# Designed miniproteins, single chains, continued (4), part 20

Each design is a single chain, and the fold is of that chain. pLDDT is the mean over its residues in the fold that is shown.

## One batch from the design tools (miniprotein)

Design m12656
Fold by ESMFold2-Fast:
Structure m12656 (fold): chain A 77 residues (1-77)
Amino acid sequence: LELFGLSPEEVEALTAWLRENPHYANTPLEVALREAAALIAYAREIGALSEDASVEEILTRLRAHDELGYLPPELPP
């Protein structure tokens, strides 16, 4: 499965993270994945994530967004 240019590896890692995140416990998986994919695409567009970003870096940025309410582009790589 590829959503908004996400690799199968990224989708699998996001699925695991979403299942463990209480904010998404009762959200349909497709909806939660679509929202996560949109945040990743946004982060890449503003330069907060590189094209070569690992799955772990992507998850770190998503967690920061949930925690801070925004994607902090000034965070070190």
Scores: mean pLDDT 63

Design m12657
Fold by ESMFold2-Fast:
Structure m12657 (fold): chain A 70 residues (1-70)
Amino acid sequence: SALSGAERALLEHLAREGDLEGARRAFDQIAAHASPENVRELALAGARAAREAGHEELARFFEDRAKSLA
C-alpha cells in the first residue's frame, strides 16, 4: 500500500530529533503495510535526515534497512 505524507513526516521528524527507539518503532509499523519500494525510499529519506542532523547511529540503522530491501 501507499506511504502517507503523515507517516513520512513523522519518521523524518524522529530522525532529525535523533529518537532512535521512536524511529525504529515508526519504521517497523509503516513497513508492515507499505510496499518494499516505498519502505526502501522511506529508509533512504530517514538516513538522509538523520545524517544531516548529525545522528550517525540512526543514519546507519536506516542505511542497513535500505540495503536489506535492495
Scores: mean pLDDT 82

Design m12658
Fold by ESMFold2-Fast:
Structure m12658 (fold): chain A 88 residues (1-88)
Amino acid sequence: MSEEEKERIADALAELIKEHPESLPHLQGLVEALRNKDKDAAIKHLSELAKLSTKLEHVQAILRLRSLVNEGKFDEALEIVERALEKV
């Protein structure tokens, strides 16, 4: 994944947190799941984030993270989520 794509996903997640503060506990839970390489927990948190997402850009960012988790790219997904959390 390009640095530009990672930045776009991080920006979309940061916007989701700012518009829906209730998403923050799920992003924090996602960070813990990704650090532990716990695919099932990561997918659970991504599914909850998708339910809170009303904008296409937010849904696309979550689906891209889900793709990374399904591919076992936990460290890459973690980098993006941590980058998003640093923006808020």
Scores: mean pLDDT 87

Design m12659
Fold by ESMFold2-Fast:
Structure m12659 (fold): chain A 88 residues (1-88)
Amino acid sequence: SVEEKLEEMLEKLKKLVNEINKTLSEEDRKKLNEFFEKVAELIRQRKYEEAEKLYKEFLEKSSDDLRGILEYIWAEMEAEMRKIEEEA
């Protein structure tokens, strides 16, 4: 199901976030974790436009280093979501 594929994607992204967190400052780890938790909840609710708005808001509040990480995670999520849509 689409729900099962979304949860599998979010689990993979959570593992990626956990690995990236090992290289970040405490402040950036808190921001990255807050970003991922909020985006994941919106994706589970299929509120994709709200998730994109939240992503853009976090980019504006982030350091250059954290911004690059957020862009990378968002790109990975979009790529996986496109695959889910194409297979549905």
Scores: mean pLDDT 84

Design m12660
Fold by ESMFold2-Fast:
Structure m12660 (fold): chain A 118 residues (1-118)
Amino acid sequence: EERRRRAVEALQEGVSRMTALADEGIAKIRELAEKGASDEEILKVFKEMVDKMVETARELIRRAEELGAPRELVRQALKGVFDYILDRVLATLDELGFPDELKEKVINLLKEAREKVL
C-alpha cells in the first residue's frame, strides 16, 4: 500500500514535469508564431521539447522500476501524457493557422518518441 502510494506519487510528478515541458514548448511556439517564424523554426522547437520529454520519460521509468510500480501502469500513464501533449500542440498549431504538413511532422515526431520509451 505505502510503496504503491509512493510509486503513484513519483508517476504523478513525472507526468507533471512532462506537461510543464509541453507548456514551455507551446509558449515558445506561440512567441515564434507572433514573430513570423517559419514552419522549420516551429518544428525545431517541438523537436527540442520532444527530446526533453523522452529523457524525462526514461527517468520516470527508472524511478517507477525502483519503486516496484507495475510496468503497464507506467506505460498507460506515458501513453496518456503523450496523447494529451499531442492534442495540445495540434490545437495550438491549428489556432495559429499552421499548415497540415507541419501537423503531420509533429505527429510523426511524437510517435517516434513514444516508440523510444514504450
Scores: mean pLDDT 82

Design m12661
Fold by ESMFold2-Fast:
Structure m12661 (fold): chain A 81 residues (1-81)
Amino acid sequence: PEPPLTEEEVEAMIENFEKWAKEQVEKAKTEQERRLVASHLRAMAAHLKAEIRALTPDPAVAERAIARIDEILAEYLAKLA
């Protein structure tokens, strides 16, 4: 059994996702690279949301974290369009 995520660990996951997404978007120079980055951002967001949903004991904390990941994903996908 996996140990439950703390609120501090969830916050770190969100911050790390945003920093990583920003770096990936800034490095994408071609249309092909932008499409690959968009795909990777969607995959990573899905993975993190699944992990947060499974391992966060407080459902309110999980729901807020998932909403923040979706907002970050939407923002950086818009920058790739």
Scores: mean pLDDT 86

Design m12662
Fold by ESMFold2-Fast:
Structure m12662 (fold): chain A 75 residues (1-75)
Amino acid sequence: MEEQLEADILVALALIYTAIAKLGFENGASVEEIEETLKKVRELVDKVREIGTPQQVADAEDALKEVEEILEKAK
């Protein structure tokens, strides 16, 4: 159950970074700044894939896709 709590925290962090990327994009953040946020989200998603349930993995992967879409729009 500690692994499930850890995965929930990692998913929450991925969602927070996704919100940071979206807010950054809306406020004129550089492509480089959004790329750094994307790297952090990818690391969190990789950890969730190792320890998370299928639902937690899906939630984390949705967060990653949103940041990837934001980065493509920023380019």
Scores: mean pLDDT 83

Design m12663
Fold by ESMFold2-Fast:
Structure m12663 (fold): chain A 95 residues (1-95)
Amino acid sequence: MLKEKQESAQRFLENLEEGLERLKKLVEKHGLPEEEQEILEIEIEMQKLLAQLVIEERFEEAELIARAFENARSLEEKREILELAKERRWEAIRK
């Protein structure tokens, strides 16, 4: 990437992470039901991961993860996809 584009992408990621962190703390403070907190935490972590992959220009991996997450039928499946994606185990996600 060009330095300017890289700096803008990095700033965007930092702002996104900070915003999502504030949202998480707000939800924890106001006592949202535990199940809804878990869903929100998984969604937040997934959005951070997708943003990071896009910034790294790993578009194929980002698309794979996004599709797998969208097609997940349960919170457990979403959590598994997130963990595999954090470990960059792309082949396990394709299965």
Scores: mean pLDDT 74

Design m12664
Fold by ESMFold2-Fast:
Structure m12664 (fold): chain A 94 residues (1-94)
Amino acid sequence: GLREKVEEVVDLALELAKKYGPKHGVVFSSPAMYGLAEGRELFGLKASSVLAKAGLAAGEEIYNGKPEEARKAAFDAALEEAKKTDPALAEKIE
């Protein structure tokens, strides 16, 4: 479901930080976002924005030296975006 995709985004951001370093720009502008944006057809445009926001939040925390905050930031960003765009998507994340 959508919750599992938020987890996958966090895991990928952390993997990229391990491979390239937590301060590398690729972690902030993560390929996870590009992969999820391309995956928009699987979940629809509203779900695409939710996962893109999750990816940005996770990457930003890792880039700023707070990898332990990445998961919480991703879920918080995903829930905020889902509540603004489609409340039914928020229920699938909670």
Scores: mean pLDDT 74

Design m12665
Fold by ESMFold2-Fast:
Structure m12665 (fold): chain A 85 residues (1-85)
Amino acid sequence: MEAIERMRELGRKAVEAAREGNVEEALRLAVEAGRYGAEAIRRYGDSDPELAEEARRILGEYSAELMEIIGAPKSDIDAEREAAA
């Protein structure tokens, strides 16, 4: 329960940071929320499958909102890979 609540709080903070134009902070918070969500899904997946499915829905909704606010993330990994060479 606490892990899901923490995920929801971090997700809300990420959306708020994105609205303020702080994209870097929003992404950092979103990654942390995703980590807590993944752990909750892994922990509750076998014992409470309904709870795990609810966590997946919440993560999906936050991800969709962030992508709509920030826009589709560019492939910065490929750009950094070429710059590092």
Scores: mean pLDDT 70

Design m12666
Fold by ESMFold2-Fast:
Structure m12666 (fold): chain A 88 residues (1-88)
Amino acid sequence: SSLYERLLKNFEELIKQNASSNHLVLFLESWVSMAIMLAWQGLLEEAEAVLRAVEEALRTLERQNRLTPEQVARLQREIELARAHLAA
């Protein structure tokens, strides 16, 4: 989707600009919030696409050691809670 592509493009730009771990966390948290809002509106396919993009970005950051283990665990929990909203 266009939201998926926009998320990945913005994420790549943040990586190129050597954004701080806090900035990267806030970026991913904002997109998890977007996925929850989309799910609340019944846009489940778009919400799922956004969550997949967030999971992909999180795996990239984890592989590059850009985030602390606590930040990774927190984002994983938020993604899990967002997925629960899709299932409800």
Scores: mean pLDDT 84

Design m12667
Fold by ESMFold2-Fast:
Structure m12667 (fold): chain A 94 residues (1-94)
Amino acid sequence: KKEEKLEKIKKAYESFLKSVAEGLGVEESEVRKLLVEDPEKFKELLREEFLKKGIEDELFIEAVVESIEALKKAAEEGDPSLVTDPNPTKLKPK
């Protein structure tokens, strides 16, 4: 069950990377690098790509970026819960 979920997550992550890289005209390794070093720049490039396709929904674009990041982390750490429970409010400093 857990092993099957992780394999599905990894396939989804690779599929997303391939689609984004193809749309941007870059290598998948460049997309991975942007996700690690400059996620805001990655988000901006993704926004431009979606705009070219007539998608202007910023909330949808943000959800896609969050999904890709969650899939990346889940695949890298081998933890499928990172996709189901992304814990977006963890960085609520008080």
Scores: mean pLDDT 65

Design m12668
Fold by ESMFold2-Fast:
Structure m12668 (fold): chain A 86 residues (1-86)
Amino acid sequence: SMEEIEADPIFKIFQGGNYFAKGDLDKAIQLLEEAIKEAPTALSYIWLAEVYKAQGKVDEAIELYKKAYEMAPDLDWVRKAYEEAK
């Protein structure tokens, strides 16, 4: 159902990414923070880091990339995102 989809943390990451692409950084942050609160994943931390980086919040972005790397160190794309950010 639509309510199940809207409550899904993965769907919130997808919507957060869409708002980021549209330039609505505040809405992107809201959805990504909700996703992290419900089910923290490396993907949600990476997306939130990209939004903070776009806002010029570089130090906060680096901390989020680090959290993603600590959650999923075996994922090459997560490691590369953290290495590129620092």
Scores: mean pLDDT 80

Design m12669
Fold by ESMFold2-Fast:
Structure m12669 (fold): chain A 76 residues (1-76)
Amino acid sequence: MKKVEEAGKEILEYAKKGDVEKAIEVLRKGLEELSKEEGERLYAGALSLADWMSEKDKEKAEKLEKGAEEAVKERE
């Protein structure tokens, strides 16, 4: 598997378990290790996942979205 696909799967699995902090940690590490294009794909996936979660748990969705935005800022 490609690293971006592996990171995406880990983020999804942690989010499914409600462990948003671990999902954000995987995203942050992925953004540090991946190319700019792969990192943008991973970030977009995390935002899409947060949107999906907002229908079930708005608070966790907002935490994931904010954490993803902060992870991108830390990379820049």
Scores: mean pLDDT 77

Design m12670
Fold by ESMFold2-Fast:
Structure m12670 (fold): chain A 94 residues (1-94)
Amino acid sequence: SLAEVQETLLETFRELAEEAGDEVELPSPEEIYEQLLQQGEAIRKAYENAEKVGLDKEKIKEQLELYEKLFEAIRNADLEAVREYLRKLAELAK
């Protein structure tokens, strides 16, 4: 259900913040979801324009594929996949 997806988003973000040693005030599940949508759109736009602006298209493609897999998992309420792809996106930020 949507509620289970929202709970999984919040729980995973909390776990990642704790693992990073950050005492960060977590956004609401709805705010987390909107932030992810905005980030996914930004990466898609960067990928489409990569060659025009001299960006590494292959590196951007890896990020885009992870966001696409995350949104598919959210749509399918695949809670385990949502958790896995969020963790993989966090690893790319290290």
Scores: mean pLDDT 76

Design m12671
Fold by ESMFold2-Fast:
Order: structure tokens, then C-alpha cells, then sequence
Structure m12671 (fold): chain A 100 residues (1-100)
């Protein structure tokens, strides 16, 4: 698997984890998070470098966290979203260093 294919896989695995966590939120929050994730997925599909995947993942993670903070007072859920996102971004950064 190429570094780019690995990066795209990390992003897809992160999307599925965020979707699962979002099920604990309101239908409105779930819809907004899903829309944010789909925008990110479309951009990652078109990405030609690991750097582009990392940038899209960082922007998408920030968008998801913003929506979660607007719609949830569950600090444990917010902390889990943040932890899952930070883990995915760390994996992407490692792939980015490999792709030099």
C-alpha cells in the first residue's frame, strides 16, 4: 500500500469512528457532522499527496469538534472525539514523514 493509500485509509477509519460517536448526539448534530465528514471525504478522494490528506483531515477534525461543542455538553464525548481525532492526525503525520 502506498503512503497516499495508507493516509486515505486512516482518514476513512477516522470518519467511521466519528460517525459512531456522533450517534450519541442529536439528529441535527449527527446531520451536520455527517455533512462535514462527507465534504472531507470528497476532498480526500481528490487528494494527490499525503500532505493534502493531512490538511483536509485537520480542517475536517476542527469542523467536527466545532459542531460537537455547539450541540453537546457531554465532556466525556467531546474528549473522546478529540482523542480519536488527535490519534488519526498523529498517524497521518507519521505517514507524511514516511512519504518524504
Amino acid sequence: MSPLEKAKKVFEEWVEKIRELAKQMSPEAQARIDAELERGRKRVEEAKSVEEVFEVAEETAKGVLTIALEHSTDQALIDEILAVSNEALAKLKAILEEAK
Scores: mean pLDDT 87

Design m12672
Fold by ESMFold2-Fast:
Structure m12672 (fold): chain A 81 residues (1-81)
Amino acid sequence: YSQQAQQHIQQALDAGRRGDSDSMSQHLRDALSNIHRTIQNGDVQSATQLSGQLGDVVDFGIRLGFGDQVQQAMDDFLRSR
């Protein structure tokens, strides 16, 4: 799960560089799901590190003008705003 999350983080960054906001948003959602599964498997340390990397993806997406799609993906995961 942590390896899958890392791959989706990289794919989200690559999609952002191409200007593909839909693919970036989808890979961001997939990364969040795999981070959640990493926590469920008891690997909180890897999940914490991956969450930091996810924050970098969010910041990158906002700077590219994809803030709405990035925010929606985060809100779907965090549920609590």
Scores: mean pLDDT 77

Design m12673
Fold by ESMFold2-Fast:
Structure m12673 (fold): chain A 85 residues (1-85)
Amino acid sequence: SKEELLKQLLEAAEAKDLDKFVKILTEIAGTPEGLPSPEQLLEALKELLEDEEAAERILEAFFTSKDEDEFLDKVAEILKEVLEK
């Protein structure tokens, strides 16, 4: 289910497990052999989260974060907000 995928993404982000996080994203975007484009990632996240603002915030975090830890911290906060609704 979408909720189970969101919980898996949150778990990976909270664990700072970038490899697991990326694997889940590539499976959701349908690009298991490589990283999805920003456009493909945004479309997949919009569908999964059912929250366009949250999807855009995750993409923004990718471009504005200094390192993997900061990116995953920001993503975990966004995913928690989505799951708490």
Scores: mean pLDDT 77

Design m12674
Fold by ESMFold2-Fast:
Structure m12674 (fold): chain A 90 residues (1-90)
Amino acid sequence: SMEEERRETLLYVAGMITARGGGAAVGVIVERVYEKKSLEQARQVAEDELRRLRTTVDGLTSRLSPEKAEEVRKLFEESAREVRELVESL
């Protein structure tokens, strides 16, 4: 299902980031978006966490091979798009 694929992608990105030791929990973004307290709050939380995640990804990619850096960047951009789509679907 799309929800399973979305969660799997986000968890994969989290896995790549946590290989650096305690990256931002993509699972926290997913859980907070699913709380649905308000669309504005969900959007703010998603954007704040995505900004933190991007900073972690940028730091991680500087230490990876070009091939792995490109893979992680693509996964991050895909996950960011999915998170934003999820928020807009609330």
Scores: mean pLDDT 61

Design m12675
Fold by ESMFold2-Fast:
Structure m12675 (fold): chain A 63 residues (1-63)
Amino acid sequence: EEEKLKKIKEIAEKYGNSEPVRQRLVYEADGARTERETYVFKLGSSMSQEEQEAMNREVAAVV
């Protein structure tokens, strides 16, 4: 909610990114389809894959 979004914005700023955009993620596990909302960042051109994964882990810990 609003508190989670604020924390996600702080994480994005920490990694030099713009504000996150909320999107719907659809995935399947064991034949079951699950839909949930997540956040997507416009990544900075200098971010490594490891930095992107670290940022995503921090966001996942908040959401």
Scores: mean pLDDT 65

Design m12676
Fold by ESMFold2-Fast:
Structure m12676 (fold): chain A 85 residues (1-85)
Amino acid sequence: MREEIEEHAEEAKKAIEEGDAEKVREHVEKIADLGIEAYKAGDIETAQFAAEKLSEAAKLALELGNEESLKAIEEQAARVDAAVA
């Protein structure tokens, strides 16, 4: 799970830099899904890692002014937050 989250995080960052909001949505959805799965399995560290990667992606999207990507990332971050607390 952690290596898969790292892979999707790097792909999401690249998609944000390229302005590809569809690819951003796809990869951040996978990060959220894996983080929620890890939390349900009792792997809190991996779940926190997924949340951190979503936070990093949101900051990058905001910095680059990519509003569509930011919205997609915030929706997935909210899913993780709702699942863990």
Scores: mean pLDDT 85

Design m12677
Fold by ESMFold2-Fast:
Structure m12677 (fold): chain A 100 residues (1-100)
Amino acid sequence: SLKEEVIKLLEEAQKLLREAINALHTDVDKAIELFKKAQEVLEKARELGEKIDPRVARALRMAENAFKSAIEAAKIDKRTALNYARMGLAAVEKALELVK
C-alpha cells in the first residue's frame, strides 16, 4: 500500500539520519553525505506522503529544511548543525506517527 511504502522510506531515512548525527561528532564529511542520502529518501516520502495527508508533506518539508541547514552548518558550527539535525529528526518522527 501507499502507506507501507511511505513508512519504509521514513524508516530508511531515520536510519540514515541517526548514522549522520553520530558521524557528525567524528567524521563531518561522512555526516554530510549521509544527510544528503536521507534528503533524497525524504523527498520521495514527501511526494508520496502528500497523497496520504498534507500534514505528512508539511512535516517532511520542515525536516528537509532543517537538514539543509544542518549540512550548511556542519563544517562551521557542529553544535548548530546538531541542533538542526535533531529538529529534522523530530519532524521525520512526527511524519511517521501521522502515517501510521
Scores: mean pLDDT 89

Design m12678
Fold by ESMFold2-Fast:
Structure m12678 (fold): chain A 117 residues (1-117)
Amino acid sequence: DKEEKEKKAYEIADFLTSLGLAVAEITKLKKGETNNLEDVKNMLIESLGLSEEEANELIELGINDEEKFLEKVRELLRKKGFNDEAIEYAIEAIKEIIKENYDKAGEYFQKAIEKYV
């Protein structure tokens, strides 16, 4: 119903916000702008529900292999119940975060939420 859809939209918005923040921090790690590896790992585990192994893999791919990183993010979103349209909007948002286009990323995350609900 409408109330359950609103609750799911808030939960998904929170998840995508946490994902976006983690991607921004991984991008800073890749550029050598931070050494905040443990805080990024904790964010992936606590906010996104990843295992320590999954969090370490995602950070490594985000630094070393953008294409495989995006593939792994698609897998995580699919496990979270995102449909293919919502996944592709979320991936476009992630690509914009990597480019530091945060306003554009927010627009794509909003579209991902709309396609999920």
Scores: mean pLDDT 85

Design m12679
Fold by ESMFold2-Fast:
Structure m12679 (fold): chain A 79 residues (1-79)
Amino acid sequence: KEEVIEEGLERIRAELRKNPKLTDEQIDRIVELARKAIEAALETGNPEAVQKLLEGLNYASQGKYDEAIRKLEEAIKLA
């Protein structure tokens, strides 16, 4: 379980590093919130939390930091 989550988070981090709009600090924050959202979604099985997680990661891939953080925080609260 932990190994699968960490592998997924490393791939997310590598993808976000390709976006010049994101700083290393912003990427670290996104990855930490994504970890919490993934863990919470796995424990609760809430489909709304999963949807918000995916929306947050999509905004992050676009370099939209504020929107990404908002969606990831919503995912954590729903789970």
Scores: mean pLDDT 81

Design m12680
Fold by ESMFold2-Fast:
Structure m12680 (fold): chain A 77 residues (1-77)
Amino acid sequence: MVEKAAEELRELAERAEELFEEIAKTGDEEATRRALEILGEAQREAGKYIEAGDIEGAKEAFERAIEELERLLEEVK
């Protein structure tokens, strides 16, 4: 079900962006820069999967980014 997978992908992307915002709100410039790198890498990787028609691969890219961003947020709280 492509429509459902696309919805889940959007939700994962939104989650990653929310985590980036929370990290940025801490005022930690190094953590914010690392978060931007993680998010940007996930967006590039997901874009490749989407172009190939692999929505599940795109979801996995954002899932990895979410894990890294959650760990980074825990370090700065």
Scores: mean pLDDT 83

Design m12681
Fold by ESMFold2-Fast:
Structure m12681 (fold): chain A 66 residues (1-66)
Amino acid sequence: SDADRAKLQRIVNELVDHGDEKGVPRSDLDVVLNRYLPAIWQAIQDGDEGRLQQLLQQAKEELDKL
């Protein structure tokens, strides 16, 4: 749905902003995004807020290690 796509875009923007604040190179950020985005998209479509927050936390922790 358009709402699901808008939510995905907000999550992507949040992860990009987090990576930029940490000085993560775009190529490394893209690797992390590509790893998590399929599961994030599924969680959004399923309305699984708990899974979505877990995935977002894990992605941010991976960015923090870079």
Scores: mean pLDDT 88

Design m12682
Fold by ESMFold2-Fast:
Structure m12682 (fold): chain A 82 residues (1-82)
Amino acid sequence: MEEEIKKLEEKAKEYETLANDHRARAQKVRDEYTKLAKENPEKAEEILKKGEREVARHTGLANIYEKKAKDYREKAEKLKKE
């Protein structure tokens, strides 16, 4: 049981790290496209729309990994209470 709990917690940490990495990437992409739009005001709208699509991709992945991390955390907590 203790070894099983540890494995579930390790998996949760792995997915938490992946989620955090994708959150950071989303922010970096947002900042880069905001800068590009400022440097190219005539194309700012198109640049920002492209950036929003890229940010949405990373945010979507972060949400998936956060859910997986939560699921593993809940499984570990359930085993601790049994």
Scores: mean pLDDT 86

Design m12683
Fold by ESMFold2-Fast:
Structure m12683 (fold): chain A 68 residues (1-68)
Amino acid sequence: MTARVLEGLLAADTDRDGTVPAEEARRILLEAGLSRAEAEEILRRVTGADGRVDVADLLEEVARLLAR
């Protein structure tokens, strides 16, 4: 799961600045098999005021969720 999320995030990070729009992050999490509730919970924790998500922070939260 985490590897699929990473692959999707790297594809969405077209500027290679290590951030993606929250809408793209949500789509990638759902495509990776997370529920809508899980995706929204993660995004609430990692989305900045500008609506962007740091890829490293997002991956860390996904890893925590999957670790139970």
Scores: mean pLDDT 74

Design m12684
Fold by ESMFold2-Fast:
Structure m12684 (fold): chain A 87 residues (1-87)
Amino acid sequence: FKEELIEIAEELYEKVKPYLSEAEQDTVEKLLKKLKESEDFEEMVKYADKIIAAVYHAGLKNNNQEVLELAKEASKKVKELVEKYKK
């Protein structure tokens, strides 16, 4: 679960990094570190959601449709992963 969640978050960040400001990159990197340090299911989901929200907000601010679509795709992947492991 944790490894798959980190993979989704890191893959999203890698794809959107060229479109993010240094401040936006720093925010996502700090949240990725917290996700990697997370020990419980709820905390992992919380930081994954925060990473996606930060990327989505950056996409809105920069009017970048590609960033918005990538964030939406990552959100769907996280939701599907959570449902799979919640059962």
Scores: mean pLDDT 81

Design m12685
Fold by ESMFold2-Fast:
Structure m12685 (fold): chain A 113 residues (1-113)
Amino acid sequence: MLSMREIILRNVDEAIRSLQRVRDLSQQNGDQDLVRESDRAIEEAQRFRRLVEDPNSTIDEIIQQVERLQLALARTRRLARERNAPQETLDEIDRAERSVSRAYLLLQIEKQA
């Protein structure tokens, strides 16, 4: 049986991988603004990962960080749409958002337990 923490970490790692693909696709397309926004989202995801791995982190601190990550993802998606980014880029943003949403739901369940 995976712990709730291990399942959350798997979702975070999926989100980081998807955001790295967004960054790479944006770099290949020469969109430096989208590269910068994806780098910010990656930083927020890496902070979230570190908080989840830290046994001294509170659930409330982790939830606050995932909310910051959700805002960074929303900015990245908005910019990608405004720039008419390729469908592959939008699909990777969708994948990252779904993984982060799953992590958020799991954190809410853990908080209520």
Scores: mean pLDDT 88

Design m12686
Fold by ESMFold2-Fast:
Structure m12686 (fold): chain A 67 residues (1-67)
Amino acid sequence: MAELADRAKRIAAEAISEVTGVPFEEAQRAIDAGGDALVELLRKAGATTEDMIEITKRVQEALAAAG
């Protein structure tokens, strides 16, 4: 259970960093802080709806590859 959650958080942080250009460490901190912090980070980074779709796609592909 915990291992899967940790992998998902790491994958999400990588996808956010790659798509928006936000440093990986900032993306990790926002994910750890919770959904409101993550939304604020993405808003400050200027993430568009298209960026959000790309992040979701990358997370899904990386989770499939990591299993």
Scores: mean pLDDT 77

Design m12687
Fold by ESMFold2-Fast:
Structure m12687 (fold): chain A 83 residues (1-83)
Amino acid sequence: MEEEKKKRQEIAKRLSEFYKSMTDEEAQRYAEAAKKGYEEYARFLTRDMVERLGLTPEDLEILAKYASERARRELQRLIDEMR
């Protein structure tokens, strides 16, 4: 329990730092995706974060347990895609 909580906090911190380190080009790309629709934006953003942070399906399952219903569906799609 505590170990899972610690891992979740570490992942959240890295996600936060990733957003802060985003380049103008990356920010523009995500903004363009958002204009085309939520589905494209959400999948593209999460996929890029996973690739850059080296997150495993197990890490994403931990996040999904505590995510909103909408975010959980996006994380579940990515988990299924990675497996």
Scores: mean pLDDT 62

Design m12688
Fold by ESMFold2-Fast:
Structure m12688 (fold): chain A 99 residues (1-99)
Amino acid sequence: SKAEEYLEKAEQALRELKRALEEDAPLEKIFELLEQLIKYGSLAVELAPTPEVKKKAEELGREAARALEERHGEELREASKKSKNKEELVELFEELRKK
């Protein structure tokens, strides 16, 4: 199904995000991958709002938040869960980088 395709894309974005974090990739790339994960996870839930799809999308989001928390702490984790756009994530990341 199209929802399964979107979950697969979100999963790919998560794998690439984890690799980017390990490789100290540029912040723009990290945010781009996080945006893709959030976008495709949300699209999957919108197309198939079943408990199974919602659980899968939530699991992917939690894994992304955990990976970000390990590198950049709690503030990025919270932003990854509640962020509505890339600009909010960029601003928070820049603030954390100043510390």
Scores: mean pLDDT 71

Design m12689
Fold by ESMFold2-Fast:
Structure m12689 (fold): chain A 67 residues (1-67)
Amino acid sequence: SKEEEEERRLQAAKDEIKGALLSKGLTPDSVEVTEASEDVIKGVAEVDGEKYEVTIDYRTGEVTIEK
């Protein structure tokens, strides 16, 4: 169903954000996906009480992590 496809996409986006943070040595306590599309994934993660904004841009291959 479309609902199952959306849930799978959001879970994949969450996993991508976690992976990006872990690759930088940041272990997230929580991750919230704010945008998930074919071209870009955006989310906010909390690490040790600090908020990080993560953007993964598939068109440019750029991963941005901002505090």
Scores: mean pLDDT 82

